# Ledger of designs, part 17: designed miniproteins, single chains, continued (3)

Each design is a single chain, and the fold is of that chain. pLDDT is the mean over its residues in the fold that is shown.

## One batch from the design tools (miniprotein)

Design m8602
Fold by ESMFold2-Fast:
Parts: C-alpha cells; sequence; structure tokens
Structure m8602 (fold): chain A 60 residues (1-60)
C-alpha cells in the first residue's frame, strides 16, 4: 500500500540507526567473552554512536 507521509523517511532512518547499534552490541558481546579491554572500547563506540543517532533523530 502506498502511504504518503514524511514519517516513513524518519522511521526508515530510525530503523537503520537501531540496526547499526544492535550490530555493534553483538560485537561488544563477543569481545566481552574474549577481551574485556577491547569490549570496553567497543562499548564507548556504541555510546558515542547512540548519542549521535539520538541527536540526528531529535533534529527531524
Amino acid sequence: MFEFDLSASVEELERALTEKIAEMAREYERLAKTDPEEAKKKLEEIIAYDKAAKEVLASL
């Protein structure tokens, strides 16, 4: 069904950002089991990305 509303683009972007964060979270879980120091760095990357993503979404 064709739906005209600008929320479709926002929802698409929100989904893409959420999927990227989930992907990084999976990498964090893998690293947490093998290398806690690398896991800490990955967690900092996730936090920074999540903050940036929320800032982008807030501007829409």
Scores: mean pLDDT 74

Design m8603
Fold by ESMFold2-Fast:
Structure m8603 (fold): chain A 70 residues (1-70)
Amino acid sequence: SEEEIQKEIEKIIKEIRENPDAPEAEIAEKLRKAKDLAMSIKDEKKRQELLAEIAKVQEERERLLSERES
């Protein structure tokens, strides 16, 4: 169900946020999976909200990478 898909996306987001030191390859794989799951949702508003949250997590990771490379 779409509710189960949403819960899986939320779980992936939580795992990314709770593990800031995880390898970037692992984070990239998790973000890709979350995006694929969100794209499978037929409800446009729900899909947009989940994609926005995933984008926010991606931006948080990009900031962390910038801090490490600076």
Scores: mean pLDDT 81

Design m8604
Fold by ESMFold2-Fast:
Structure m8604 (fold): chain A 67 residues (1-67)
Amino acid sequence: ADELVRKGIAAARAGNYEEALKYFKEAIDKDPSLAEGVIALLRHLYFETGDPRYEELLKEVKEYAEK
């Protein structure tokens, strides 16, 4: 599960946001307790970079985790 989070972050940093979202969803499906950590990390990356794609990832992950 943690490996999927790392793959998601690597994909996001490479600009592969669709692939990143897929990895984050798979991580949450395997271990729902990871959702808060992923949300916090994406929020931090958005604040650090100002890249609106991190905001979209944050929104998608949050909506998926709140289902």
Scores: mean pLDDT 79

Design m8605
Fold by ESMFold2-Fast:
Structure m8605 (fold): chain A 66 residues (1-66)
Amino acid sequence: SMREEIERLYREAEEALRAGDLARARALVKQMEELAKRAESEGDFETAEEARRRVEALRQMLDAVE
């Protein structure tokens, strides 16, 4: 499901951040943003909100290391 995909992307982004792979972390955040837009367009507002919440958390982590 899209929700499972978002959770997987979030874990991969956290792993990328721990490894110092900021380019990969940014790419994964972008993929999660695209899933949020897709979920919203399909009427799955709860999944879109979950994805945006995850994106916000990852962006805060990225800002802390840049």
Scores: mean pLDDT 85

Design m8606
Fold by ESMFold2-Fast:
Structure m8606 (fold): chain A 67 residues (1-67)
Amino acid sequence: SSMEQQRIEEYRQKLLEASDRVVDWWVETGRIKTEEEAEALRKELYETAERLAQQTLDGREDARAEG
């Protein structure tokens, strides 16, 4: 059963889509003025999305939330 892997891939795709939206918004609002800066931000957000997806796959959800 690879259902866990499929869910993680869907989550990863949603994070990548959210990342693109954030970059587009920063470009639209003039916070990012160059294509190079936009690409650098996309890369960092994509790497963060990959790490979050991998942490979910590894079963590590260490978020110290005071409940």
Scores: mean pLDDT 74

Design m8607
Fold by ESMFold2-Fast:
Structure m8607 (fold): chain A 66 residues (1-66)
Amino acid sequence: GKEEAKRILEELRKHAPPEVQPLIDKAIEAVDKGDLDAARKYLEELASKVPPELQPLLNEAFRALG
């Protein structure tokens, strides 16, 4: 659920390049506020920006949102 998505995104942030971290912060904020449409939009944008090694973790965050 949302709590799982937030935890996964916080983990993603720890390993993400500095230039991608602000977008992850926006995704976390959207999840925390219950704005699932905004959260999904940010995850879609992150898919084009995070390194290949972090893609599995991003996919888990997307799945956790439902």
Scores: mean pLDDT 85

Design m8608
Fold by ESMFold2-Fast:
Structure m8608 (fold): chain A 80 residues (1-80)
Amino acid sequence: SKEEVINKLKQLVRKFEDAKTEEEMLKYLDEIVKLGKENPLISKETLLAVLRHILHFAKERGWEKVVEYAEKKIEEVKSE
């Protein structure tokens, strides 16, 4: 169901926020992007909102590689 998919997305965002290393954050960011792009029940607007939240969180923590990757994924999603 859509609710189950959105709950899975929320759980991945929580795992991203709880991550202790930049490498772990990048892993969860990749899973979020993959779920958002491949699942038709997740709108482009929802995925962009999640990615913008991730970008803000990464900037607050000073994770430069995560910031750069999130910005790249936001541009990719916007161009689709």
Scores: mean pLDDT 85

Design m8609
Fold by ESMFold2-Fast:
Structure m8609 (fold): chain A 66 residues (1-66)
Amino acid sequence: SLAEKGREAGELFRKLIAEGLSVKEASEEVYKVFGKPSKEALEVAKEIARKLREIGDEIQKELEER
């Protein structure tokens, strides 16, 4: 699934960063293993990220109103 691929890609990315690679170098290595995301997949990922940020902001606002 896209979620499983995202998790595995994220784990590899974090490992490479921890090993001292730059964000660019780590991203290129992840793309070699999992493939570069399609423009459509990136748009979906951006929309999900935006929605998760909005949910986080709404929760933060609710906590501040208490």
Scores: mean pLDDT 72

Design m8610
Fold by ESMFold2-Fast:
Structure m8610 (fold): chain A 79 residues (1-79)
Amino acid sequence: REAAARELGELVYEAGVAEGFDPEEAREAAERLAAAVAALPPEVLRERGELLLRRAAEEEDPREAELLERAGRLLLEAA
């Protein structure tokens, strides 16, 4: 659970830095997200993970679709 939450945080950190966010701010946001995901009930993580996977299937931008799919899989793994 914590490992999947940490990996999701790293995914968000990498995406934030790639978009030009300050690395320190991106790291803080990633750590807060990882902590929030680790604290969520399993049923909420499954619901959100499935929602992100559906969004990925509908997304026209391949890079955005890949990020949504990876995030959705990590949320399901954290559940």
Scores: mean pLDDT 77

Design m8611
Fold by ESMFold2-Fast:
Structure m8611 (fold): chain A 80 residues (1-80)
Amino acid sequence: SEEEKIAEKILLKAARDLAAVFEEYQANPDITLEEFEARVDEVYQKHLKEIDEKLSPELKEKVKARLEQMRDNFLALLKA
């Protein structure tokens, strides 16, 4: 469906944005852990809003859970 395609695009964009934040953090010694966490949260909140605006209630729950898992995985990458 069109809605499923929208969900897929949101999650792909979120994954790319999170990967970019992680790469910048690894490459730039001036970025603190707190700034990294703030940037991760900014990406999360941005895509969470798109989910709320564009998807049905049933699909929202599933896609939000996936986005939260992606966020948590990226935050865990540097905390070991």
Scores: mean pLDDT 84

Design m8612
Fold by ESMFold2-Fast:
Structure m8612 (fold): chain A 100 residues (1-100)
Amino acid sequence: IDMGEVNIAFAVMAASVLDIKTALDIAESMPPEQRREALRLMAEILEEKAKESEDPELAEKLRETAELLRRLAEETDPERRAELAERIRELAEEIDELEE
């Protein structure tokens, strides 16, 4: 069993239930190539969830989070990566509040 593939699956599953903070923590623990793949897949999941959402505020925050995840996947500067990750965590908290 490929552990990189398993970790990507866990990040995807967490994103699928909108546990974005856990998904991000799993992705950030991976080597760079697997991390980029996980972040891109997470972004795709959140984009699909935004399309399915009937709540405009939730849909907008999901789209914003997906865009930041795509940017984080391509960003190589550690300082900018830290800033993007922190903003994603802030949006994840707001999304959690909207789901309850």
Scores: mean pLDDT 83

Design m8613
Fold by ESMFold2-Fast:
Structure m8613 (fold): chain A 61 residues (1-61)
Amino acid sequence: SMEQNKKTLEEAKKFMEKGVKEGSDSSEINEKAQKLAKESPETSKEIAQLATKAISEVQKK
């Protein structure tokens, strides 16, 4: 459902932002994004975009 897709996307956003703040490894961020994308394929593109942004910010450091 659309509501379930929104929940998965919100979880992805929160995880990515927290990962950036805590200095998580790019690989950890990417692995989590892949797992969430498998659970909600309809939001996979958006989750991938969020992961890309988070990885970029972590690597900026």
Scores: mean pLDDT 77

Design m8614
Fold by ESMFold2-Fast:
Structure m8614 (fold): chain A 66 residues (1-66)
Amino acid sequence: SLQQAAELLRQAADALEAGDFETARELAKQAGRLLGLTDGERDALADSLLEHGPATARHVADVLAS
């Protein structure tokens, strides 16, 4: 669900704040899977969130959890 994807993205933001980039990438890809994204789109989402940081991940989560 969108709520589950949002929660995973919040966990990804927490991992980014902790400097755990491997966990953040995996959580972002799991969120992408719940959103129905392809493998390539999941990788692109994870790359974007790692590049832009935890504030961006939290913002995306808030948009999904409307």
Scores: mean pLDDT 86

Design m8615
Fold by ESMFold2-Fast:
Parts: structure tokens; sequence; C-alpha cells
Structure m8615 (fold): chain A 63 residues (1-63)
């Protein structure tokens, strides 16, 4: 259960990065994605989710 949730989080980050590239997202969105990846590697899933949400918000504002 826990391992599956962690894998799901990584898939969300990968999907967000692909979407950001496809829509030409601003540099700030890419920076938040990088911070989310760093937090995931550190095991700080709460911080990773917060940065991922900020990146997705910036991507959506650029539609």
Amino acid sequence: ALAKAIASGNLRLTTAALVAGAVGAPKEALEYLAKAADALEAGDYETAEKYLDKAMELINEHE
C-alpha cells in the first residue's frame, strides 16, 4: 500500500513535467517541479505534493 502510493506520486510528477513541456510552461513551474522531485528523494511527500500543486497551478494559468 505505502510503496504503491509512493510510485503513484512519482507518476504524477512525471505527468506534470510532460504537460509542462507540452504547453510551454513558465520557468517557475519547472522550478517547482524540480523542488518536488528533490522533496520526493528526501522522503518528504507532503512538501513534494505542495510543490507539485504549485507547478500544476502555474501550468493551468498558462492554458
Scores: mean pLDDT 66

Design m8616
Fold by ESMFold2-Fast:
Structure m8616 (fold): chain A 50 residues (1-50)
Amino acid sequence: IERAKKLIERLKKEGFTDEQIIKAASEVIRLDTGLPLEEARKIAEELVKE
């Protein structure tokens, strides 16, 4: 989850859309936690929205 948070911060500063950030963060969360992609996407959405 820490890697996903750092990625979100960087992509926001670079001007990527929330959609693109969520997609990238979801993949990192999936790899880090082993959760299904659907669950990883929900966590990514929560982190992006804060």
Scores: mean pLDDT 79

Design m8617
Fold by ESMFold2-Fast:
Structure m8617 (fold): chain A 113 residues (1-113)
Amino acid sequence: SLRDKALSLLNLIVRMVREGASEEEIIERVMEELKKYSLEEQKEIVVELLGLGARLARGLGREDLAARLEEAKAAVEAAKTQEELEEATRRALRALIETVRALVAYEDAGRAA
């Protein structure tokens, strides 16, 4: 399902962050995975992914990141062309990667997430 794909992409981002991948490497890998889907399917996957990211950010007490992810989600939903969706998604992924990096740092500090 598209929701299962969103979870798969979140797990991919977590793995790449733990492996020390750069922001650019993570973004390009996620964008390659998304290109296999139609415009409307890409929007649904990214919206679900950003919803997961916003809940994660709130769980970490990062309301700043949650707000950025909700704004990014609105921009993705508003995109009418592939080019607009790609631009909105790239911006959204930067906020999501920052959220995942915060999660990894919190877990590595020996605290419950």
Scores: mean pLDDT 88

Design m8618
Fold by ESMFold2-Fast:
Structure m8618 (fold): chain A 59 residues (1-59)
Amino acid sequence: MEMSEEQLRESGRRLAEAVGAMFGADLSEEQALEAVKEAIARGEGGNGALRLARERGGA
C-alpha cells in the first residue's frame, strides 16, 4: 500500500487514539507513527501495527 507522509502521520494518530481507548496505553503520535512504519517494514498489516503500538505504549 502506497501512503504519503501525511497519510502515514494520520494513520499513526488514529492508531494512538485506538490503542489508548482499547488498551489504556499512553502513546505519543511519534511512537504510533514509528509502530506503523515498523509494521510496514516487517510486511505486517494493521494487526502488526496495533501490537507494536500497544507494546510501545506499555499496555
Scores: mean pLDDT 73

Design m8619
Fold by ESMFold2-Fast:
Structure m8619 (fold): chain A 61 residues (1-61)
Amino acid sequence: SAEELAKKAIEAAKKAGSASAAASARQDLYNHGLVTREGVLAAAGAKTAEEALAAVEKGLI
């Protein structure tokens, strides 16, 4: 599902050592309803934890 893909991308970003940034961005996105299908797909398309973190920080999840 879209939620599972977003969760996996965020977990990958956390493992990259930027857990606080990833958690903060995720919280803000969920609070404002900014988690979109497009954002989830962009994050899920990330090939590395760094790309996943960048997607979270840009608010694409």
Scores: mean pLDDT 56

Design m8620
Fold by ESMFold2-Fast:
Structure m8620 (fold): chain A 75 residues (1-75)
Amino acid sequence: MEIDPKAFAEAAEKAKKMAEEIKEKNKDNEKAVELAEKLIELVERAKEAAEKGDIEEALKLAEEASKLAEELHDT
């Protein structure tokens, strides 16, 4: 399975924007801010891996980011 790097980059930017919005709206919730920061970090790392052609690493990081996004929704 090969990921379209452009589609992956778009998804990463969208996830990062979502995490930044959650951080801004939940500034008083330290746990939500911490999870949002971790999500941003994972998205940036996944984007870097995809740009380097390390698709397996990018997928693993994207999976971790997806899991954190679910935790953010519940927090």
Scores: mean pLDDT 75

Design m8621
Fold by ESMFold2-Fast:
Structure m8621 (fold): chain A 63 residues (1-63)
Amino acid sequence: MPVDDAVLATALAVLTPREAAILRLLHEDPDASQAEVAERLGLSVATVSRHLRRAQAKRDAAL
């Protein structure tokens, strides 16, 4: 039984693990900027922005 919210977010929205991790981090810390998320995950801000746009598009298309 997955207890990790990132795994649950991936299952619910058919997101990749990275997209789920980014959305989970923003859900837990809504005041976090894209730059802060990028630093925490070891990614560039451009990569985070790209994954966020794709994740939002996937969720919008699913609903």
Scores: mean pLDDT 68

Design m8622
Fold by ESMFold2-Fast:
Structure m8622 (fold): chain A 73 residues (1-73)
Amino acid sequence: MAEEMAEVIEAAMTPQALRELRIGIADHEGIKDEAELERLRAMSALELAERYPELSRRIAEVIRNRAAAKAAA
């Protein structure tokens, strides 16, 4: 669990990656309420990884794979 949190934090080190993490969690959870979306925007990568550990890990994998694909191109 701590290792998976570290992977999420590492993947979300840029403001863009953190934004992608928040959007992915909101989409997966079906969060459309503005107050809940605002709470997600206020959460750090660590807080997101703690509250949504499995989702954060999966989204971090997607972010890393996209970064690797861009680097390979």
Scores: mean pLDDT 72

Design m8623
Fold by ESMFold2-Fast:
Structure m8623 (fold): chain A 72 residues (1-72)
Amino acid sequence: MEEIRRLIEELARKLAEGLGEEVAERIRELVLAAAEAELAGDLARAEALNQEALALLEEHREELRKLSEALK
């Protein structure tokens, strides 16, 4: 759990640089909650949370592309 949490926090920090702090924090919360649900065996909840996180990433696909360009 701790290691997964650290990886999610690292990812959220990188996303904040391109997507902004609020969007990155929302994605972090959703992914963390999904990981916790998976560990608890609640696969239906984990799937719903992962779908919500993916929808946010898809909405911000262009911002993610700009972030990738800015890092180079």
Scores: mean pLDDT 74

Design m8624
Fold by ESMFold2-Fast:
Structure m8624 (fold): chain A 62 residues (1-62)
Amino acid sequence: MNVGQTAVATKDYTATTEGELTLKVGDTLKVLHVADDDNVVAQNLSTGTTGIVPTDFLKPVS
Protein backbone atom coordinates (compact mmCIF):
# COMPACT_ATOMS: atom_id res chain seq x y z
CA MET A 1 0.00 0.00 0.00
CA ASN A 2 1.08 3.57 -0.71
CA VAL A 3 0.07 6.90 0.87
CA GLY A 4 -2.92 8.36 -1.02
CA GLN A 5 -3.97 4.94 -2.36
CA THR A 6 -7.67 4.05 -2.40
CA ALA A 7 -8.64 0.58 -1.17
CA VAL A 8 -11.80 -1.44 -0.54
CA ALA A 9 -12.40 -3.57 2.57
CA THR A 10 -12.68 -7.23 1.50
CA LYS A 11 -13.66 -8.57 4.94
CA ASP A 12 -15.47 -7.40 8.06
CA TYR A 13 -13.08 -6.41 10.84
CA THR A 14 -13.92 -5.34 14.39
CA ALA A 15 -11.43 -3.00 16.11
CA THR A 16 -9.72 -4.85 19.00
CA THR A 17 -7.30 -2.07 20.08
CA GLU A 18 -7.72 1.69 20.66
CA GLY A 19 -7.03 3.51 17.40
CA GLU A 20 -7.99 0.63 15.07
CA LEU A 21 -10.73 0.94 12.43
CA THR A 22 -13.86 -1.22 12.29
CA LEU A 23 -14.49 -2.28 8.67
CA LYS A 24 -17.42 -3.68 6.71
CA VAL A 25 -17.01 -5.47 3.36
CA GLY A 26 -17.27 -2.88 0.59
CA ASP A 27 -16.13 0.13 2.67
CA THR A 28 -13.89 2.49 0.69
CA LEU A 29 -10.72 3.72 2.43
CA LYS A 30 -7.94 6.18 1.66
CA VAL A 31 -4.46 5.34 2.97
CA LEU A 32 -3.03 8.27 4.95
CA HIS A 33 0.15 6.66 6.29
CA VAL A 34 1.95 3.32 5.96
CA ALA A 35 2.74 2.17 9.52
CA ASP A 36 4.50 -1.08 8.48
CA ASP A 37 4.17 -3.88 5.90
CA ASP A 38 1.09 -5.31 7.65
CA ASN A 39 -0.72 -2.13 8.80
CA VAL A 40 -1.73 1.28 7.46
CA VAL A 41 -3.44 4.35 8.90
CA ALA A 42 -6.48 5.02 6.73
CA GLN A 43 -9.69 7.01 6.63
CA ASN A 44 -12.84 4.96 6.08
CA LEU A 45 -14.61 7.18 3.54
CA SER A 46 -17.92 5.38 4.20
CA THR A 47 -17.94 6.34 7.93
CA GLY A 48 -15.41 9.22 8.16
CA THR A 49 -13.42 7.34 10.86
CA THR A 50 -9.61 7.29 10.83
CA GLY A 51 -7.43 4.55 12.35
CA ILE A 52 -5.13 1.57 11.92
CA VAL A 53 -6.17 -1.18 9.45
CA PRO A 54 -4.47 -4.52 8.72
CA THR A 55 -3.38 -4.43 5.07
CA ASP A 56 -4.62 -8.03 4.52
CA PHE A 57 -8.25 -6.81 4.80
CA LEU A 58 -7.78 -4.22 2.02
CA LYS A 59 -7.73 -4.54 -1.77
CA PRO A 60 -6.10 -1.64 -3.68
CA VAL A 61 -8.28 -0.01 -6.39
CA SER A 62 -7.22 1.84 -9.60
Scores: mean pLDDT 79

Design m8625
Fold by ESMFold2-Fast:
Structure m8625 (fold): chain A 65 residues (1-65)
Amino acid sequence: MQEKLDLMLSLGFSEELAQKMAEKVTLSLSGIKSLIIPLIDKGVSLEDAAQYVIDYDRGLRELTS
């Protein structure tokens, strides 16, 4: 839990947004990084990047289950 929060904070997410991300996303730290880093590099807002990862997590679980 704290490791995900620390990662989000290090990427510039607000504490509140980082907590929501850490709670809603079931992906590993590496999984979250793999999605967020390209989005940030593309200039996607942190809020939009967070929402994308949340939505993608659901889709990934459907694919891998």
Scores: mean pLDDT 74

Design m8626
Fold by ESMFold2-Fast:
Structure m8626 (fold): chain A 62 residues (1-62)
Amino acid sequence: MVDEKAVLEALGLIYLALARKYKDKDPEGSAEMYRKAAELFEQAGNTELAKEARDEAEKVRS
């Protein structure tokens, strides 16, 4: 059995890690990666991580 929730969370964490790595070099690209992470976390049902990723996306754009 494939745990779809676990796969979505794993992808979200990958985008989150990439966004954190590139935030200082590419703020726009980083913000986009944070938005993708938030979308993946929402699909996984992890509203807490989704909210965190969305807030970080706004933070890097400011």
Scores: mean pLDDT 81

Design m8627
Fold by ESMFold2-Fast:
Structure m8627 (fold): chain A 80 residues (1-80)
Amino acid sequence: DVRDTLSRLQPLMEEAVREASPEVREEVERLIGEAVRALAEDGDREKAVRLLEEAARLAREAGSERAARHLEEARRIVAE
């Protein structure tokens, strides 16, 4: 159920944006928004997984380890 998945993702996505470095926060938020649209509008879990992986990679490269961990957990939930 996409709605159930989105409900589980919301707190993780909010924490990821909050904990992301200012330098990458806008791009992380953009990628999260694209992942949510892929799930909600297209039902495309594969695309959402890839977008969340990209967001986690970007957060990690910026030294935002906590944000990256939240995004990795969100990716795992989508991949179920």
Scores: mean pLDDT 86

Design m8628
Fold by ESMFold2-Fast:
Structure m8628 (fold): chain A 111 residues (1-111)
Amino acid sequence: SSAATRALAERRAALADDPEAQAEADRYDQLAAVLAGLRSLENARAGRDPEVTVEEDLSLSFRERKEALFAEIEELDPEVAARLRAAEAAGTLAETTTAILVEIEEEIRAL
């Protein structure tokens, strides 16, 4: 949400004088951005986002984009990547991605 995005941006600005906390916040921000992309992609594929239309059969493109996002997540946090892979196998990927995004917001607020 815009309010959550603003709160995280304000928190990051407050960390400007702490380079170690800033680096940790930067890692979480990067992870959150990739996860938000994954959630949007899965919501679009599932037809849950009415603002996103599929004009063509993008099944292959959706798989390729999802695998690219998974690769970025694994490089940033292998444990999160493993959790998301397990969720994909269970059919709960979108719900698990949303839960992890909430966890990241809480971690940034704790810095």
Scores: mean pLDDT 74

Design m8629
Fold by ESMFold2-Fast:
Structure m8629 (fold): chain A 59 residues (1-59)
Amino acid sequence: MEISKEQVEELKKVFLELLKQGASPQEAIQKVKKLAEEKGLDPNEAIEAVSLEMAREQA
């Protein structure tokens, strides 16, 4: 329900590491969603938070 800044940063690092390993953005998103769900977080809210952090730097 409430995602902390630290949790968003951790999920963002996992997402970027997966991309570095040659995973597609879609595959990286699916992995991050599963990790968030395992931590008791809403997977959709978690991936939105990570996506917004990524987009903020480009915008």
Scores: mean pLDDT 77

Design m8630
Fold by ESMFold2-Fast:
Structure m8630 (fold): chain A 88 residues (1-88)
Amino acid sequence: AEEKIAEFKELVDKIVNSTDPQEIIENIKKLIEVAQELLADPELAKDRGLQIFLTNALVLLTAKAMELPEEDQPAVIEAIRELGKAIN
């Protein structure tokens, strides 16, 4: 659990420090995989702290998407929406 949470945090940090929309999208896809692995654990899936953490990450990533050129925002926002679906 701790290793996967650390991996998730590292991917978020890579996204917020990237200016390349393609790299951002690929790292969001990796976040989806890590989030699904975390939520596959029934004990972690019940953890309200984890749910809050994942929801806060969505807010942060959405803020990052709004900093990108307007032409690049739709594709990144779509990737963030897919992450939101994976968390539900």
Scores: mean pLDDT 83

Design m8631
Fold by ESMFold2-Fast:
Structure m8631 (fold): chain A 62 residues (1-62)
Amino acid sequence: MAGLEEQAKNLYDAAKKAGIEIEYEKALEMVRLATLEGLDAAEIGERLGVSRETIERMKAAL
């Protein structure tokens, strides 16, 4: 889905700007889980093995 890919790229770029190393594939899954399942940062972190703080920092960098 074009909208999800665009959001994933924005999140990936924001993470790099904030000094957070994350794979684009993980950023895409984060956007998918948030958009399709309505999961919060803690739930996404549990599903993907990424800390809640890392996800919150990426959102703050957007």
Scores: mean pLDDT 76

Design m8632
Fold by ESMFold2-Fast:
Structure m8632 (fold): chain A 95 residues (1-95)
Amino acid sequence: VEETLKALKNDPERLAFVGKLALKQGKYDEAIKLFEKAIELDPNNARAYLLLGQAYYKKGEYDKAIEWFKKALDINPNNTRAQKLLKEAEEKKKA
């Protein structure tokens, strides 16, 4: 992960893309680090916040998932995917 982060350090969109691939492969901790670096480079990247929330959701960390989905919605309130995922995470927390 450190090697990947160093190679992609100046490209938040590329970091988010590689993180999404790691997420699909079940590499949740790797995906989280990639999305965190993407947010560090571009704090207004709503997509990176959404993907970070999805990574925590896949790990079963619903409280953190909810927090990151809310941040994605703060940047883009009309993101229907973020709204749906927030609701799903809140429902999982209650179960």
Scores: mean pLDDT 80

Design m8634
Fold by ESMFold2-Fast:
Structure m8634 (fold): chain A 59 residues (1-59)
Amino acid sequence: GADALLAALQAGDPEAAVRQLQADGEVVLTDEVVAAYRALPQALRERFDELAVAASPAV
């Protein structure tokens, strides 16, 4: 759920955050989750994005 995703983002763990997205299938992006993602250093956001793309079956 969103709480586990938020916790992973706040810990600066993009691998854990992507695992939470994969486990849940659909996650409601709360303002807190969006703010935590935006607060990440650019390198960690880029790492999250790379892992999310690699894990996604889409395009």
Scores: mean pLDDT 72

Design m8635
Fold by ESMFold2-Fast:
Structure m8635 (fold): chain A 82 residues (1-82)
Amino acid sequence: AEELARETVRLAVELARARGEPVDPAEAEEDLARAIEAAKTPEGRAQLAEALAIARTELELGENATPEQALAAGRAARAAAL
């Protein structure tokens, strides 16, 4: 559960950096705390799995990522996580 939260926030930070967006360390720490709390519930874990799959797809495909591909990956991960 905690591992899922940490991985989700880690990829979100990597995606922001890849996009040239400034990363606020304080906001990243708050996002991690919220993600760890969300990971305590089945619904929260499903939401984290969806966000992780979307971020991973966008990072792997870069500018070639379509919104449809990212959303499809997110939906599949959410369904698997429940």
Scores: mean pLDDT 78

Design m8636
Fold by ESMFold2-Fast:
Structure m8636 (fold): chain A 92 residues (1-92)
Amino acid sequence: KKKEELKKKFEEIIERLRALNAQPDTPEVRAEREKLAQEGLKIIEEMKKLGMPDDEIYDYEYRLAEASDTFLGGVVAVKLAVDEVLGGRPRR
């Protein structure tokens, strides 16, 4: 199904982002992290269009933010971290 395909692509992006986070912070590494973070966000938007539950979408958003460590991921991470602290785990 389309959902399973998107989940697989998302996991690949997370793995690549985590690998990049272990590398020196160069302009090339930052550019690649930004690109992967944007691809992850597009996948999450596609998941939303397919009607995945909000709690499942929240988990994917949180994982992307945690792994991305880019300016896009940083913004998302701050918002999701605040929501998780205030809302508890998970939002269910």
Scores: mean pLDDT 69

Design m8637
Fold by ESMFold2-Fast:
Structure m8637 (fold): chain A 71 residues (1-71)
Amino acid sequence: SMDERLIELGKETRKAVEEGNYEEADRLLREGLELMRQGARLSEEQEKIAREIGETLRAIGDAFQAELDAA
């Protein structure tokens, strides 16, 4: 289901960020956004996962900014 895939994508995206694989993280985030646009509905548990996805998105942005600042 879309809801189950959204949860899976959140976990996979976090793992990709932790591994420094930002190309994979970007692909997974795009898939998650597409599922949300298609009307994936969030239960209370799924809302928690969505918050984790949001934190992961911020972490990606922060990591990218840190790389730019280090260059």
Scores: mean pLDDT 70

Design m8638
Fold by ESMFold2-Fast:
Structure m8638 (fold): chain A 83 residues (1-83)
Amino acid sequence: SMERFRAEAEAEALISFARAYVVLARKFLEEGNYEEAREAAEKAIRLAEEAIRLAKENGLPQELIEEAEEVKREAERLLKEAE
């Protein structure tokens, strides 16, 4: 359906944005900028969680859920490093 197609596109976009924030968090950690690293990691977690929710609610492919969960785990790891 058109609705499922839109949900899939939105989930993919959320995962892409979450990945971008993971990259930002890693850069900030490398620079010793722990406050900005925490903010970027927290943003990545929220975006990944939204992608997981959207994927589950709309019966999207399991691969998208797994990808979003992997991004969330990486962001959570970076958040702990920024503590």
Scores: mean pLDDT 90

Design m8639
Fold by ESMFold2-Fast:
Structure m8639 (fold): chain A 58 residues (1-58)
Amino acid sequence: SVEEVNKKAVELVRKAEGSSIEEINRVIGEALRLIGDYTGEEVKKKMEEERKEKEERE
């Protein structure tokens, strides 16, 4: 779920508290990638469902 992905991203950033700027930037990048990957999967799922509905009606 989106909630679980967001929670995981927040935990990654929290874990970097007190780390170097370089480490914090790395962790932020990982969190953004995680969110982006989930969003891409959701878009693909929506497109696939729409395609199946169109095939069942034709």
Scores: mean pLDDT 71

